# Designs tried in a protein design run: designed miniproteins, single chains. Part 78

Each design is a single chain, and the fold is of that chain. pLDDT is the mean over its residues in the fold that is shown.

## One batch from the design tools (miniprotein)

Design m2872
Fold by ESMFold2-Fast:
Formats: structure tokens, sequence, C-alpha cells
Structure m2872 (fold): chain A 117 residues (1-117)
């Protein structure tokens, strides 16, 4: 059985919510980062948010060996965010372009990254 928690924290005064799902059987955790639609976080701020969520999981669940992180970013920022995550020691495993329901809406990308801890 998987456990799910919601965690809210701030990065440079900007609110970030994370949904954390713990898989105790496989010693894995999945973190989904939720950034409010009006909050423009830099790649470095998104990496800080990811690190804070990883540190929370590592401290609370010391048996976790692998953490998967999922976040949605504007398409024009996706390469910068991927580069910042990789520089911080995350392995980006998947990039998915999200479909546009409105052609006037900004394009978005789903990024999936992993870290051994």
Amino acid sequence: TKKTESLTFEVDGKQVTATVTIDEKNNEATITLHVPAGAELTPEQLVEAAKKAVDYVKEKYPNIKKIRITLVVPADRADEVIAALEKAGFKVVKRTELPLDDPAAPRRVLIEAEKEV
C-alpha cells in the first residue's frame, strides 16, 4: 500500500506545494511539485524546491533509496530547468509536451527526474 502526503513550503517567498507518495515496499518515493499558475519560479528556485522536498522525504523516511520528481514548466523554460536539475544531481528520465486545449495558452512540459539517495 502507498502512503500520500501533502507538503507546503516557501522558496524565496513563493509558495510551493508537493504531493509525496511513499512506496515502502520498493523503498521509493514520488514527489509532484505544484507551482501556482501565477508564480514564476526561476530554474534555480525550482531546483531548491525539489531539494527541499527530497530532504523532507530522506529525513522522514530514511529507508527510501530512490526519489522520482515530477513538475510542469513552461515549454520555453523546459531546457533551462532540465539543465539546472541535472547540475543539481537529478537524472531527467522523461520530457512530455502537454497538449494545448487553447492555442492562445502558453505551452507546457512535464518533466520527470530521478535521484538515488
Scores: mean pLDDT 80

Design m2873
Fold by ESMFold2-Fast:
Structure m2873 (fold): chain A 75 residues (1-75)
Amino acid sequence: SEADAAYEAFVARLRAYKARAEALGDEQTVRAADVAIARLEALWARETDEARLTAEIAAAGAEFEAYFDARVAEI
């Protein structure tokens, strides 16, 4: 489904950000990525409306990409 694809893509992207942060010794970004992954996993387990889930994943994706891009620019 669209929600499944969005969820998998976003989790993979967060894991990529975490791996990069670990290589740089950026413990703050590593923790932020872990929190984001846990939040997304909790949302995925809880939300049963696929249209709402897809919209919330897309919104969270945009929010976290802006956050991680800002962190990478700061480092």
Scores: mean pLDDT 74

Design m2874
Fold by ESMFold2-Fast:
Structure m2874 (fold): chain A 98 residues (1-98)
Amino acid sequence: TEANDEFVLESARTLEEEGDLAEAYFELGNLYYRQGKYEEAIEYYKKAIELDPNNVTAYINLGIVLEKMGKFEEAREYYEKALEIDPDNLEAQLLLRS
């Protein structure tokens, strides 16, 4: 929702000065995912990863959204990236075997 996006982005300006714009993008990705807006969810998860490449959960969530869109090979790549960052991540391990 545009009003929710504006609220998140306005909050992110304060977070950016404090060093946490990546979290705001991740939250926006989660918001779009819950609304079934998968294209927008992917966009914001990618922005979160650009600012925080160690956000394992963002890689996993991006993969899950890609699976819901039928993009199974791309989803697998993101689960593999999550395991490169956190090899012991059980969720990513299970998703790669699903």
Scores: mean pLDDT 80

Design m2875
Fold by ESMFold2-Fast:
Structure m2875 (fold): chain A 79 residues (1-79)
Amino acid sequence: MNEEEARRLVEEARRALEAGDYERAAELARKAIELAEPTSEVYVEALGILSVAYYRLGKIEESKEAFLEAKKAAAELAA
């Protein structure tokens, strides 16, 4: 199932982030976003990881966009 695969990718992305592999974390988070249902918890988590990874890579504008999308998705999930 796409959501289960997305959750696995988020877990791998989180491990990459912990290891300091920010490019891999961003790649895995992007794949999770593609598979996850928009506004799901997995989708919000993936966007959060992507935002942090982009920030660490110096991609400030992309980080900001991912953060704002995560905030929007989290608000919709809470409604």
Scores: mean pLDDT 84

Design m2876
Fold by ESMFold2-Fast:
Structure m2876 (fold): chain A 97 residues (1-97)
Amino acid sequence: SSMEERRRQAEELLLEAIRHLTEAINAARAGDLESAVEHAREALRLAQEANKLLPDEHIERAIEYVERAIEAARAGDAEAAVRHLEQAGSHLGKALK
């Protein structure tokens, strides 16, 4: 059905967003905050696209955490960036259930 197709597309976008969150966390832990911001921005774009297809409160929470992570990384706070990205990943995981 159209609803089943939208759910599948949203799930694929969320899985790709989680991959980018993992890359952003790895980059931030390595001190590469520019790469962390790039991956976090892609995760943000994918999560926003998924939320347009199938609105979900956990996706909305993940979006807020990714935005905070980007701000922290741009401020040079790698530890805060990692913490926010990990919380974003947790919320995207809940959206997949």
Scores: mean pLDDT 92

Design m2877
Fold by ESMFold2-Fast:
Structure m2877 (fold): chain A 55 residues (1-55)
Amino acid sequence: SLLELLEKALEALKKGDYETANEYIKKIGGKEIKNKEEAEVVKILLEDAISVLKE
């Protein structure tokens, strides 16, 4: 499901595993993360998306 993919992407980003995070991001149609600055923005977006989908 979309929620499961978002949660897996967020888990990988929290671990600093950009390779695994990008695999899940690719599956949801998102743009590849290339650096730490992009990773911090995407973490916030993923947390917000997960929060909305759980409501």
Scores: mean pLDDT 82

Design m2878
Fold by ESMFold2-Fast:
Structure m2878 (fold): chain A 58 residues (1-58)
Amino acid sequence: EEWEKEVERIRERAKNSQPLTLDEIARELAKEEGDEDLYKELLENPQVFAERISERLK
């Protein structure tokens, strides 16, 4: 519930063209995939996180 609420807030800020932090981007990606474990994996593996951010921003 708390995690879901946090992700919803991040998405709302993104829709309003607010800049997102790397942590917020990781949470959004995990929510998009429907996998909360992905969030932890992205934070634990900086290389994988960087690759996903690069793909998303292009």
Scores: mean pLDDT 66

Design m2879
Fold by ESMFold2-Fast:
Structure m2879 (fold): chain A 74 residues (1-74)
Amino acid sequence: MEEERRELAREIADKLRNTAEIDIAKEILKRAVEEGVSEEKLERLKKLLLAGYSEEEKEELEKFLEEVKKELEK
């Protein structure tokens, strides 16, 4: 019971933190692509930003990055 409550509180805190962070991460990645940062630097930046995220959030950021890249390639 006690451990379950601590686990739940930690999960809620992580979700709230990650929700705010994912929006910031998207903005950082978008600006990096728009500024013409090299593919290698963009991959390093992505790796750093994704370090604290869940697999679902990583997929969301990957999809966002792909969309931004496609838009910029036009």
Scores: mean pLDDT 67

Design m2880
Fold by ESMFold2-Fast:
Structure m2880 (fold): chain A 61 residues (1-61)
Amino acid sequence: MVRERMEQAREEMVEYLLKDPRLRERVLELEEQLENAKSEAEEARVGAELERLYLEALRRE
């Protein structure tokens, strides 16, 4: 239940970020870093940066 809600929220945020080219480019860069993360600590750090960008997009609403 909670997990499904979080995944759906992320998908909606990605669609919104694609409208802002600056945020879109930053998200793509962080996704690349997340895919190449070699440790759980790096994965958590990159994940936190992605959440910060999502909050930035929401703030503009």
Scores: mean pLDDT 69

Design m2881
Fold by ESMFold2-Fast:
Structure m2881 (fold): chain A 58 residues (1-58)
Amino acid sequence: WDKATEEINKVNKELEEEIDKLLAEAKKNNASSEELRKQMKELVKKAMEKIAEIEKKA
């Protein structure tokens, strides 16, 4: 589990960085709340899929 835990922590850190970038880009490009929510949901889904794959291989 230790290696899986470290990889999950990296996925979470990358997700936080991606969300920060998304928020900055959304404000810069005057994106709607709906567009922002859709993009955030996609990022979270991608991160959850990566975590699930790590858990399957652990």
Scores: mean pLDDT 78

Design m2882
Fold by ESMFold2-Fast:
Formats: C-alpha cells, sequence, structure tokens
Structure m2882 (fold): chain A 119 residues (1-119)
C-alpha cells in the first residue's frame, strides 16, 4: 500500500522561495504519477502541478507556470515542489496525491497536507 507525507510548510515572506517534499512509501514501481493540490483558506482546492512516475511528463496550472517546478525521485519515493517568487495568493494547504497501480488495481493516496502562509 502507498502512503504519502508532506513537509516543508510554514510562514514565508513575499518574494521568497521554498521547497515542499512529499515522501511516498511502498513499492516505487507502483507509482504512476504525483500531483500537488492547492487549497486556499476559502476552499476550492485544485491541482497546480503534476508529474508522471518516471518524470518524463509534467503539467502546471497557468497561475503557477514559470514560478513552480515539480520533480520526482521515483527510486527514493520522493516528489518535490519548488516554489519561487512567493505571493500572498500562494497561502494554502498543499496536499500531495500519489497515483499508482497495485495488484492490477488503480489506487490514489493523499497525504494530510502541509500549510504554507505567505506574508
Amino acid sequence: MLTVTESGGGTYKVGSSLTLTASISGDPAAVVGVSWLRTPPGGGGRSIASISGDGSKTGYAKEVEGRFTISIDRAAGTAYLNMNNLQESDTALYTALAWGVIDGKAVMVAGPGTEVIVE
């Protein structure tokens, strides 16, 4: 079974940078992809960045394109979200979603999230 745990949240200054880390436990070969979901304080969570398990394909929401970079170390079971030039609008709960296949069945696992406050 896959599990996900996020880290790297906290309070950051406008214009600064941070890296969020998602640790994925279980069989690395089972991981098909990882997405980062951003849920602002008012609700309405959406996927802002995604990567395939082999790292060959990435996707970004328009509002973060050019500022955020997603990467994955599949063998280590670690995905990263580098967040540059932080804006107050980046204040949100960041949740990592791991997509996989185990015993021929599609699985999705979410972490508890890590909170980022930009001020």
Scores: mean pLDDT 85

Design m2883
Fold by ESMFold2-Fast:
Structure m2883 (fold): chain A 57 residues (1-57)
Amino acid sequence: MLEEARRSLELGEEYLAQGQAAAASAAFHDAVKLAEMAGDRELAERARKLLEEAQAL
């Protein structure tokens, strides 16, 4: 769960760097859910902020 959340976050950041907003949003959304299930509030908060950035593109 936690490692999967980190992978989704990293994948989202890569998509965001490439300008793929929709793919980045999906990856960050998965990262939020996985981090919440793992109980990692800091990771969930970071993923949520990145999701908002991707959705603002």
Scores: mean pLDDT 82

Design m2884
Fold by ESMFold2-Fast:
Structure m2884 (fold): chain A 64 residues (1-64)
Amino acid sequence: MLEDEILISMAQMRVAVALRAYERGKLSREEAVAAVEEAAKLLEENGLTEEAERLRREALERLA
């Protein structure tokens, strides 16, 4: 299996957990943004820059 697919799935799961916690009032917006940035950085460190940008954009739109 491609390692990139695992990294993308892990990043997406981290963002989904953070967004759900934010929607439920369990995380501040700042904490949710920090979690999104950590997930995006994981993708960038592995050369998945386009996926990181997409993840940031989609998640931040949902936090607005």
Scores: mean pLDDT 81

Design m2885
Fold by ESMFold2-Fast:
Order: sequence, then structure tokens, then C-alpha cells
Structure m2885 (fold): chain A 68 residues (1-68)
Amino acid sequence: ALDADFYNALGDAYLKQGKYEEAIYWYEKALSLDPNYAKAWKNLGESYRALGQDKKAEEYYKKAKELE
């Protein structure tokens, strides 16, 4: 979906700036529009990993892998 791509891009911009909580917000928005958006699941995992939430990051990486 076009809107999911836009929100994922916003998440990427915040992730690049080290604003991990804001990145999570926008990735979750992307996933609310397209739950099968594998890239957003992966990026959500990377954001949680950056916050030291390794178990949550692993769960999101698994979701991304399952979606291929």
C-alpha cells in the first residue's frame, strides 16, 4: 500500500536520527495498514534492538522472515 510505504519511510528517517521511539510509532502505523509488510517488521525489530529490547527484536525479525 502507498500509505504504508510513506509511514515506513518516516520510520526510516527517525531510525537514521537515533529517534527509536518515534521510528517505532511510524513503523507500527505502516503495519496497521499492511500487516504483511516484511520490511517494516524488520525495521521495527532493529528499532527495539537499538533500545536494548533484544527478545522483542527477535520476535519481530521472525515475523519478517515468515513473510519473506
Scores: mean pLDDT 85

Design m2886
Fold by ESMFold2-Fast:
Structure m2886 (fold): chain A 72 residues (1-72)
Amino acid sequence: SEIEKLEEKAKEAEKQGDKIKAAEYYIKIGALYLNNGDIEKAIEYFKKAIELGDEELQKKAKEGLKLAELAK
């Protein structure tokens, strides 16, 4: 699946020390789960992106997290 491919890319980015790239993938994964109605998984992945991302990516991930919380 697309999510499985993104998860593998995120793990590879983390292994290489590329936290920014990993955060980008986690935001995409969170958005896909949110679009599929899997709210709890979306929250988990947006939180991962917040931990790894720079200020801009943290902002995007926090916006996604807010949308996921409102969907509860």
Scores: mean pLDDT 87

Design m2887
Fold by ESMFold2-Fast:
Structure m2887 (fold): chain A 115 residues (1-115)
Amino acid sequence: MRWTSVSSETTAHGNVIWVEEGDDGLYRLRVATPEGVAFTAVGSREAIEKLKEEIRNNHLSPEEFIKLAKELGMLEIAVGESVDGEGRVLKGMTEDGVAPVSEESREAAERLAAA
């Protein structure tokens, strides 16, 4: 899937938010916190807008982010360490537990899903 940049902003709490649009009409949210934690989730435009408003107004913990993203029906929810400060989760936990979030692990998972 190709992701095209739509917007970026920095919140009053120092969180940096990026929104990207996918070729399938879904949106991806990436967040980097000042503490070096990254959050990601994929969903509808409405879900992204609601989640952005909560992040803008509140300092969300990883657990609060996962809970809110689940309540909004979002997919591919992940939290973890941000090594680049750009909201890319390289190692972390998904909604379904600890999952490999590296490019190599994603390619392996996609190859298994295609079989």
Scores: mean pLDDT 66

Design m2888
Fold by ESMFold2-Fast:
Structure m2888 (fold): chain A 69 residues (1-69)
Amino acid sequence: MREEIVEDVKKGAEEIVRLAREGKLSEEELAEARRTLEAALEMAKKLGDEESAKAVEEALKELDEIEAK
């Protein structure tokens, strides 16, 4: 059950980064994606889910680099 959530979080984070890197997300969509990832990171840290936390942290870092342009 928890493993299914981990896989979904990883896939979601990767998809968001891919769309952002391709320039397919608007500024509003980027802000919403960031909030979603921040909430997911906080939940993963609370649950002690290191794999999900790492995937979300990498996605947030990538979004930061894209948004800085």
Scores: mean pLDDT 75

Design m2889
Fold by ESMFold2-Fast:
Structure m2889 (fold): chain A 55 residues (1-55)
Amino acid sequence: MELSDEELDALIAAMRRLVEQGKTELAEQVYAEAKDRMTPEQKARLDAAFAELKA
C-alpha cells in the first residue's frame, strides 16, 4: 500500500514534534521506516518541512 498524502501530513507533524522535543534520532527512524512507501515528491516535502523547522 502506498503512503497517502494524509499519512504523509501526519508523519511530517509527528517528526516535527519529535525534532521540537530534541528527539531527532526518532524522527529520522520514522522517516527511514516510511521511506520505501514514499514517492520522490513526498520525500521532498518531508525534507523541506524538516529544513524549515531547523531554520
Scores: mean pLDDT 73

Design m2890
Fold by ESMFold2-Fast:
Structure m2890 (fold): chain A 59 residues (1-59)
Amino acid sequence: GPIAVAKVDLPKTSPDHLAARAGDLLRILREVDENFVEAQLLSTGETGLVPKSTLEIIE
């Protein structure tokens, strides 16, 4: 999937959510719903749910 940048720090508030820091690179794996994607953090390989509004897609 496309590469995105986290625009804000992402706290792990739920077991299903992915924790990240502003500026981290993520690969979007799939859309889950209108508000969330499943993404992989490139630095750790961890996967989880991320709010779409917190991501900026880059090529």
Scores: mean pLDDT 83

Design m2891
Fold by ESMFold2-Fast:
Structure m2891 (fold): chain A 87 residues (1-87)
Amino acid sequence: GELIEKAKELLEEAEELMKEGKYKEAAEIAMEALMLAMRASKDKKTILYGIGTALRVIGLMEEGKYKEAAEIAIDGARYVIEATEKE
């Protein structure tokens, strides 16, 4: 659906920002991708995984650990997108 396609576009943008060393921006955009992918999912386990990932990312960003936050947000968004497309 439209939500999952937008999540995929944002994930690609976040991955490019990571390559540029723009870790804070990458984490913010990857979090947006994760949240859209969670909204597209109908599977409770996939949504709960997404919530857990989002909480970890928020914690890392509050600690200024932007590279780690971006890596976790990108991996989490990718997982939720792939799981949702298999529904």
Scores: mean pLDDT 90

Design m2892
Fold by ESMFold2-Fast:
Structure m2892 (fold): chain A 68 residues (1-68)
Amino acid sequence: SMELLEEIRRILEKGGASEEEIEEVIRAVQEGDLDRAQRLLVRLLLRGKISAEDAERIGRLALEHAAL
């Protein structure tokens, strides 16, 4: 749903991810490409843009979106 995608966006924005990085993650989630989404989240984690807790929450939201 759009609400799940908006929550993912808010988490990434709070961490200081760029609009381009945010759009890449959201697109991967929308396309159901969970492997790509995971790779993007790992890169953001290594760059200090998200915490491990943020990555886990985004992963859960991505799975919920894929189930719709």
Scores: mean pLDDT 84

Design m2893
Fold by ESMFold2-Fast:
Structure m2893 (fold): chain A 71 residues (1-71)
Amino acid sequence: SRREEEGLRDAEFIGQSGSPVASKKSEEKFKELGGELSMESLNERSEFASGPASEGVREARRRLEREREER
């Protein structure tokens, strides 16, 4: 299964509480995953991170590779 989605779902689940604070935390996690990411940053994080964070970084890398192939 795609465990990368689990990390994103965790962020969504936090926002699902209906609290403004929880909603902001969810948004912040998405920004961390899809924000200003470079290939070097993704490589560094992949080596050190594990669990949901690592899965999010892996998905971000796949996205960058797709965009690279598009051009």
Scores: mean pLDDT 52

Design m2894
Fold by ESMFold2-Fast:
Structure m2894 (fold): chain A 63 residues (1-63)
Amino acid sequence: SKFEEIDKLYENKDIHGLTKLLVEARKAGDKETFEYATEKLRDLYEEIQKLDKEELKKNLEEV
């Protein structure tokens, strides 16, 4: 399914692949796939930002 494809792209942190699939879903009028891909892409960006903050916190703890 398209959802499984999105999940694999998310697990691989494939921003380019997720963006491409999101655009294709948008053009096809597939709202469910578009919304799911958008949520996963948003979550991936949030995780990247959180990881940077958590890594900084760990470095401060180790010092």
Scores: mean pLDDT 75

Design m2895
Fold by ESMFold2-Fast:
Structure m2895 (fold): chain A 80 residues (1-80)
Amino acid sequence: MEKLLEIERERLKAAGVSDEQIDKYVEALKKAFEIEKKDNGKAKITVSYEVDGNTVTRTITVETPDGKKYTFKVTYERPP
């Protein structure tokens, strides 16, 4: 788990995302994994990318078996 979070940090840093936004994204991923762990791995995690010009929004959605949804969003600008 920790190694996967470190790889994600490096990828976001390479994409020009600020350390503050990277920390928010990693924290959102940790929360998503904790929700999945509580549901014995039955929760569905979806990551979507929305691009509007140079703005990228990553949305992490955690859907539990009982239909509850938790959403975490991180926005950053891609290099031109």
Scores: mean pLDDT 70

Design m2896
Fold by ESMFold2-Fast:
Structure m2896 (fold): chain A 66 residues (1-66)
Amino acid sequence: APLTPLELRVAQEIARLGEATAAELAERLGVSQSTVSRHLRRLEARGVVEAVPAGKSTVYRLAAPP
């Protein structure tokens, strides 16, 4: 399967925001930060998003495949 419904919503919110933290996505989607972080790791493993360090936080953006 391509993406779960929640993973698709996460990707869509990142697309709207450009970059987002797990906390921002959790607030926008009405789910826990732990839930969002788990799905972000799956999306990163699939090459859908990339994790970018930003000080003490990590921001996520949509990744282009190589």
Scores: mean pLDDT 80

Design m2897
Fold by ESMFold2-Fast:
Structure m2897 (fold): chain A 83 residues (1-83)
Amino acid sequence: ELTDEERQKLAIEVLKLQKEMVEAGHSFLDIQKKVIDLYLEKGLISQEQADQAKAALDEHTDELPKLSREELIELLEKNLAQG
């Protein structure tokens, strides 16, 4: 059970991780998989849930937005400003 403060800290941590990975040149798919790994590390999901989420991302790769690095950074900054 996460407190509102813990949820806010996690949301900020996720957004910072995503921004850092975009700046390092990682793809949207790789960034989403790393966020799943972070949730697993924090004990918020099981290994089975993490594996299923990654499999779903791979299955729907063609449906994922082809965002440029600049568009990804803008989207992440908008989400960070709202969190």
Scores: mean pLDDT 70

Design m2898
Fold by ESMFold2-Fast:
Structure m2898 (fold): chain A 72 residues (1-72)
Amino acid sequence: MENDADLYVRLAESALERGDLEKALQYIKKALEIDPNNPKAIELLNRVAEEAKKRGDEKMYKEAQELIDKAK
């Protein structure tokens, strides 16, 4: 059965497809709170960081990078 972390990963992916980085980051945080080593959540977190950097959203980029560093 899918756990809650997998559900949040899918919600984050859907938010990213819509370009909603803020919602994507929120869902990724919840997934990592449940499963800190979830590889898909970490992958999506890197995607959020890359998209935030492309948009010039330094605050979101730094927040995503801090979460990536904690997951390592």
Scores: mean pLDDT 81

Design m2900
Fold by ESMFold2-Fast:
Order: C-alpha cells, then structure tokens, then sequence
Structure m2900 (fold): chain A 72 residues (1-72)
C-alpha cells in the first residue's frame, strides 16, 4: 500500500486531522490504484468531518462511493 495513504490513516487515528489531509492529498497524487484512491477519499472525508467541514467531507465521501461502486 501507499506509504502516504498509510501515514494519513495513522494521523487520522491520532486526531491530527490537518496533517492527515496533507498526507492523503499526497497519496491521491502518488496512486492510480482505484482501491487506494477510494480509501484516500474516504479518509479525507473523515478528516474534514472531524474538522467540522461538512461540505468538503460530503464531496470526498461521494468520490469514494463512486469509485467503490465501479469496483463491484
């Protein structure tokens, strides 16, 4: 898996939401794997939700959902 994606997930778990966003945005630039893209978007949604930025959170959750629906 992508190092930036893994680091982003860990930062989310630690409550370090702005740092998680930076790592997750880096992961989006580094991967073309649809499963990793979907996970990065899901994590971005969670980070923005925790920051109270609900509209950005919705956009990222919808991007993750769209990719996951194409994988089924």
Amino acid sequence: SSKSLDEGGVLLALGRYEEAIEKLEQALKETSDPRELALAYEYLGKAYEKLGRLEEAKEYFEKSKEIREKLE
Scores: mean pLDDT 87

Design m2901
Fold by ESMFold2-Fast:
Formats: sequence, C-alpha cells, structure tokens
Structure m2901 (fold): chain A 81 residues (1-81)
Amino acid sequence: DENIKKAIEYLKKAIEALKNEDVALALEYMRKAVEYINKIKDKKVKEEVLKKIKEAAEAISNGDLEKAIKYLEEAIKILEK
C-alpha cells in the first residue's frame, strides 16, 4: 500500500526531527503522515494510528519529546502490521 509506505516514511522523519528537538519540523512531518493515513481504507488501522499520533501531539504539547517518539514508534508498528 503506497499510502501506508508514505505514512511510515513521514512518521520516521518526524521521529528524527524530535530527536533533534526540531518540534516545528516534527509537527510538519506528522501532518504529512496524517494526510496519507486518512487515505488508508482499513478503518480500524486508520483509527488506531490516528489515536497514536494524537497521543504523540499531546506529549509534544507537554514537552515530553521522549514519550512523543514512543507513540510515533507505536504508530509505525501498527502500520507495519
């Protein structure tokens, strides 16, 4: 699935940006990942992944970049099946 592959690529870029403490870039890549996730036809996979990205965004808003990275890694695992 092209959309799953692109979502994983952008989530990995978001994780790299968070490791470099570039929150603005990470949020941009997370938005790009969400564009591809919204094109996934499997509703359950889509809902589970979007929940993890929301949890990552909440962690970023709380300054917990390590927790945000963990949630994005969990989102990638769901997409990889």
Scores: mean pLDDT 89

Design m2902
Fold by ESMFold2-Fast:
Structure m2902 (fold): chain A 98 residues (1-98)
Amino acid sequence: EFYNRLAEALDRYVRKGEKLSPEEVKAFKELFDKETDRFIAEYKELGDDESVAEVERIRKRLNELLEKDPNAALISFVIASAVERAHIKRLKERKEKE
């Protein structure tokens, strides 16, 4: 559901040139905050303090970008989210082999 909403908004922006409304920007900020909170919680559980600090830096950068360029913030968030999900998966797989 979360990624389906992001994918629809991104498709509208890229293919149709439709910018996010202020209401959509606010909704996506809430989703950004929830997703980054989830990554921080997962990294804390995995004991990766460096990645916790990195996600907090990403959150700050994304919030600053969201104020200046909401569409660029959406694209950056999708990329960052994919990277963090892949990294968390790799850390969990490494832990399972121990």
Scores: mean pLDDT 77

Design m2903
Fold by ESMFold2-Fast:
Structure m2903 (fold): chain A 109 residues (1-109)
Amino acid sequence: SMDERIDAFIDRYVKNIIQRFLSMSPEEQERFLDQVLEEARRFLALRRSGDRAALLRFALQQFGILVSELNLSDEQLVPAAERLLIAILRELSRIYPERVTPLLRELER
């Protein structure tokens, strides 16, 4: 099913991202973490705005890999992007809980 394909893709992608993150220098990890948290804050702000078109546009720009790899429709893209972002933040929260956990909790609401 498409949900199984999305789950399998997210699991693989998150494992690859975290493996890359753990191989980075502390300075590179800080830059990567700052970038991910900023993208998560932007996603959350757009979701809270209720502007579905702006949120879809953001998801297309930042998570276009979901379209290219899974051929997702517009209706599937935003939920899949949210799931991917939450999955990345969950793994990062195990490493940097003080920085990541508050934003993760807001995104999961």
Scores: mean pLDDT 88

Design m2904
Fold by ESMFold2-Fast:
Structure m2904 (fold): chain A 57 residues (1-57)
Amino acid sequence: DAKIAEVAEMIRNGASYDEIGKVLGISGQTVSRLLNGAAGGDPKLEAMVWRAYARAL
C-alpha cells in the first residue's frame, strides 16, 4: 500500500512510465503494457499498477 500510494502521487504529478517503473522494479514499457491489457505479467504486479492508476484517477 505504501508503494501504491507513492506511485499514485507520482501519476498525479505527471511522472513518466519509466519513473513509475523504477518504484515498482519494472521497465516503463512493462507499465505501459499492463495498462493496455497485454497478457503475461505477474498478477500481483498487474494488480499494483492498476490500483495505483485507479487511486490517481
Scores: mean pLDDT 71

Design m2905
Fold by ESMFold2-Fast:
Structure m2905 (fold): chain A 79 residues (1-79)
Amino acid sequence: SDIEQERRLARLAEERIREAEEETERLAREGASRRELVLAGASAGVAGIAAAVNELGREELLRRATEVERRAEEEARRL
């Protein structure tokens, strides 16, 4: 069950990475600066991850995507 849960989380994290990469590409096509990407990310989460992709690499992006998802789940449990 732990392995099954880990695989499920890995697939969700990969999906979030893909979404962040697509959002980064969209913002780059619109001429957004790194500063603009960071500011947008402060209110959106996904854009914040997207802003980090080019500097931190895919492994760090995966770690951040997993952390963001964990925090979102924790916040949902509080409500």
Scores: mean pLDDT 57

Design m2906
Fold by ESMFold2-Fast:
Structure m2906 (fold): chain A 65 residues (1-65)
Amino acid sequence: MEEVRRLVEEATRAAAEGDLGTAAALAGKAMQKAYESGLSGEDVARIAREVGGELVADLLRLQTA
């Protein structure tokens, strides 16, 4: 859980800084760790919303979709 949250935070920060490649890589790692922990993509979206709010969750979803 905490590792997934950390990766989501780092991905969001990288995207905000314009480093889309790093953001995509970190988002991918967050999804991989989430699946290893039995979490779904919906769980990751919930964590992103809790960390940065609804707008951050939407931006991350667009980045990874």
Scores: mean pLDDT 68

Design m2907
Fold by ESMFold2-Fast:
Structure m2907 (fold): chain A 84 residues (1-84)
Amino acid sequence: DKEKIEKAQKLIEEGNKLFEEEKYEEAAKKYEEAIKLLEEVPEAKGLLVNALRGLAEAYKKLGKKKEAEEYEKKAEELEKELEK
């Protein structure tokens, strides 16, 4: 699943750029696409945490509090499972 990891990483980078441009709806869409790819790749949990946190921050900026909290919680739970 090297190709899925590479594609997800590019999507996260695109999402981050869109977020910096204050294009939060477009940023959220890029993070969602990355999450969908990374959920199929158990070895890429760190990238999945990054995508989940990005999506949560984008939803927070959009005023979607429920969705933001949901993805923030998913990121926290997944990060807790990682050896940190």
Scores: mean pLDDT 84

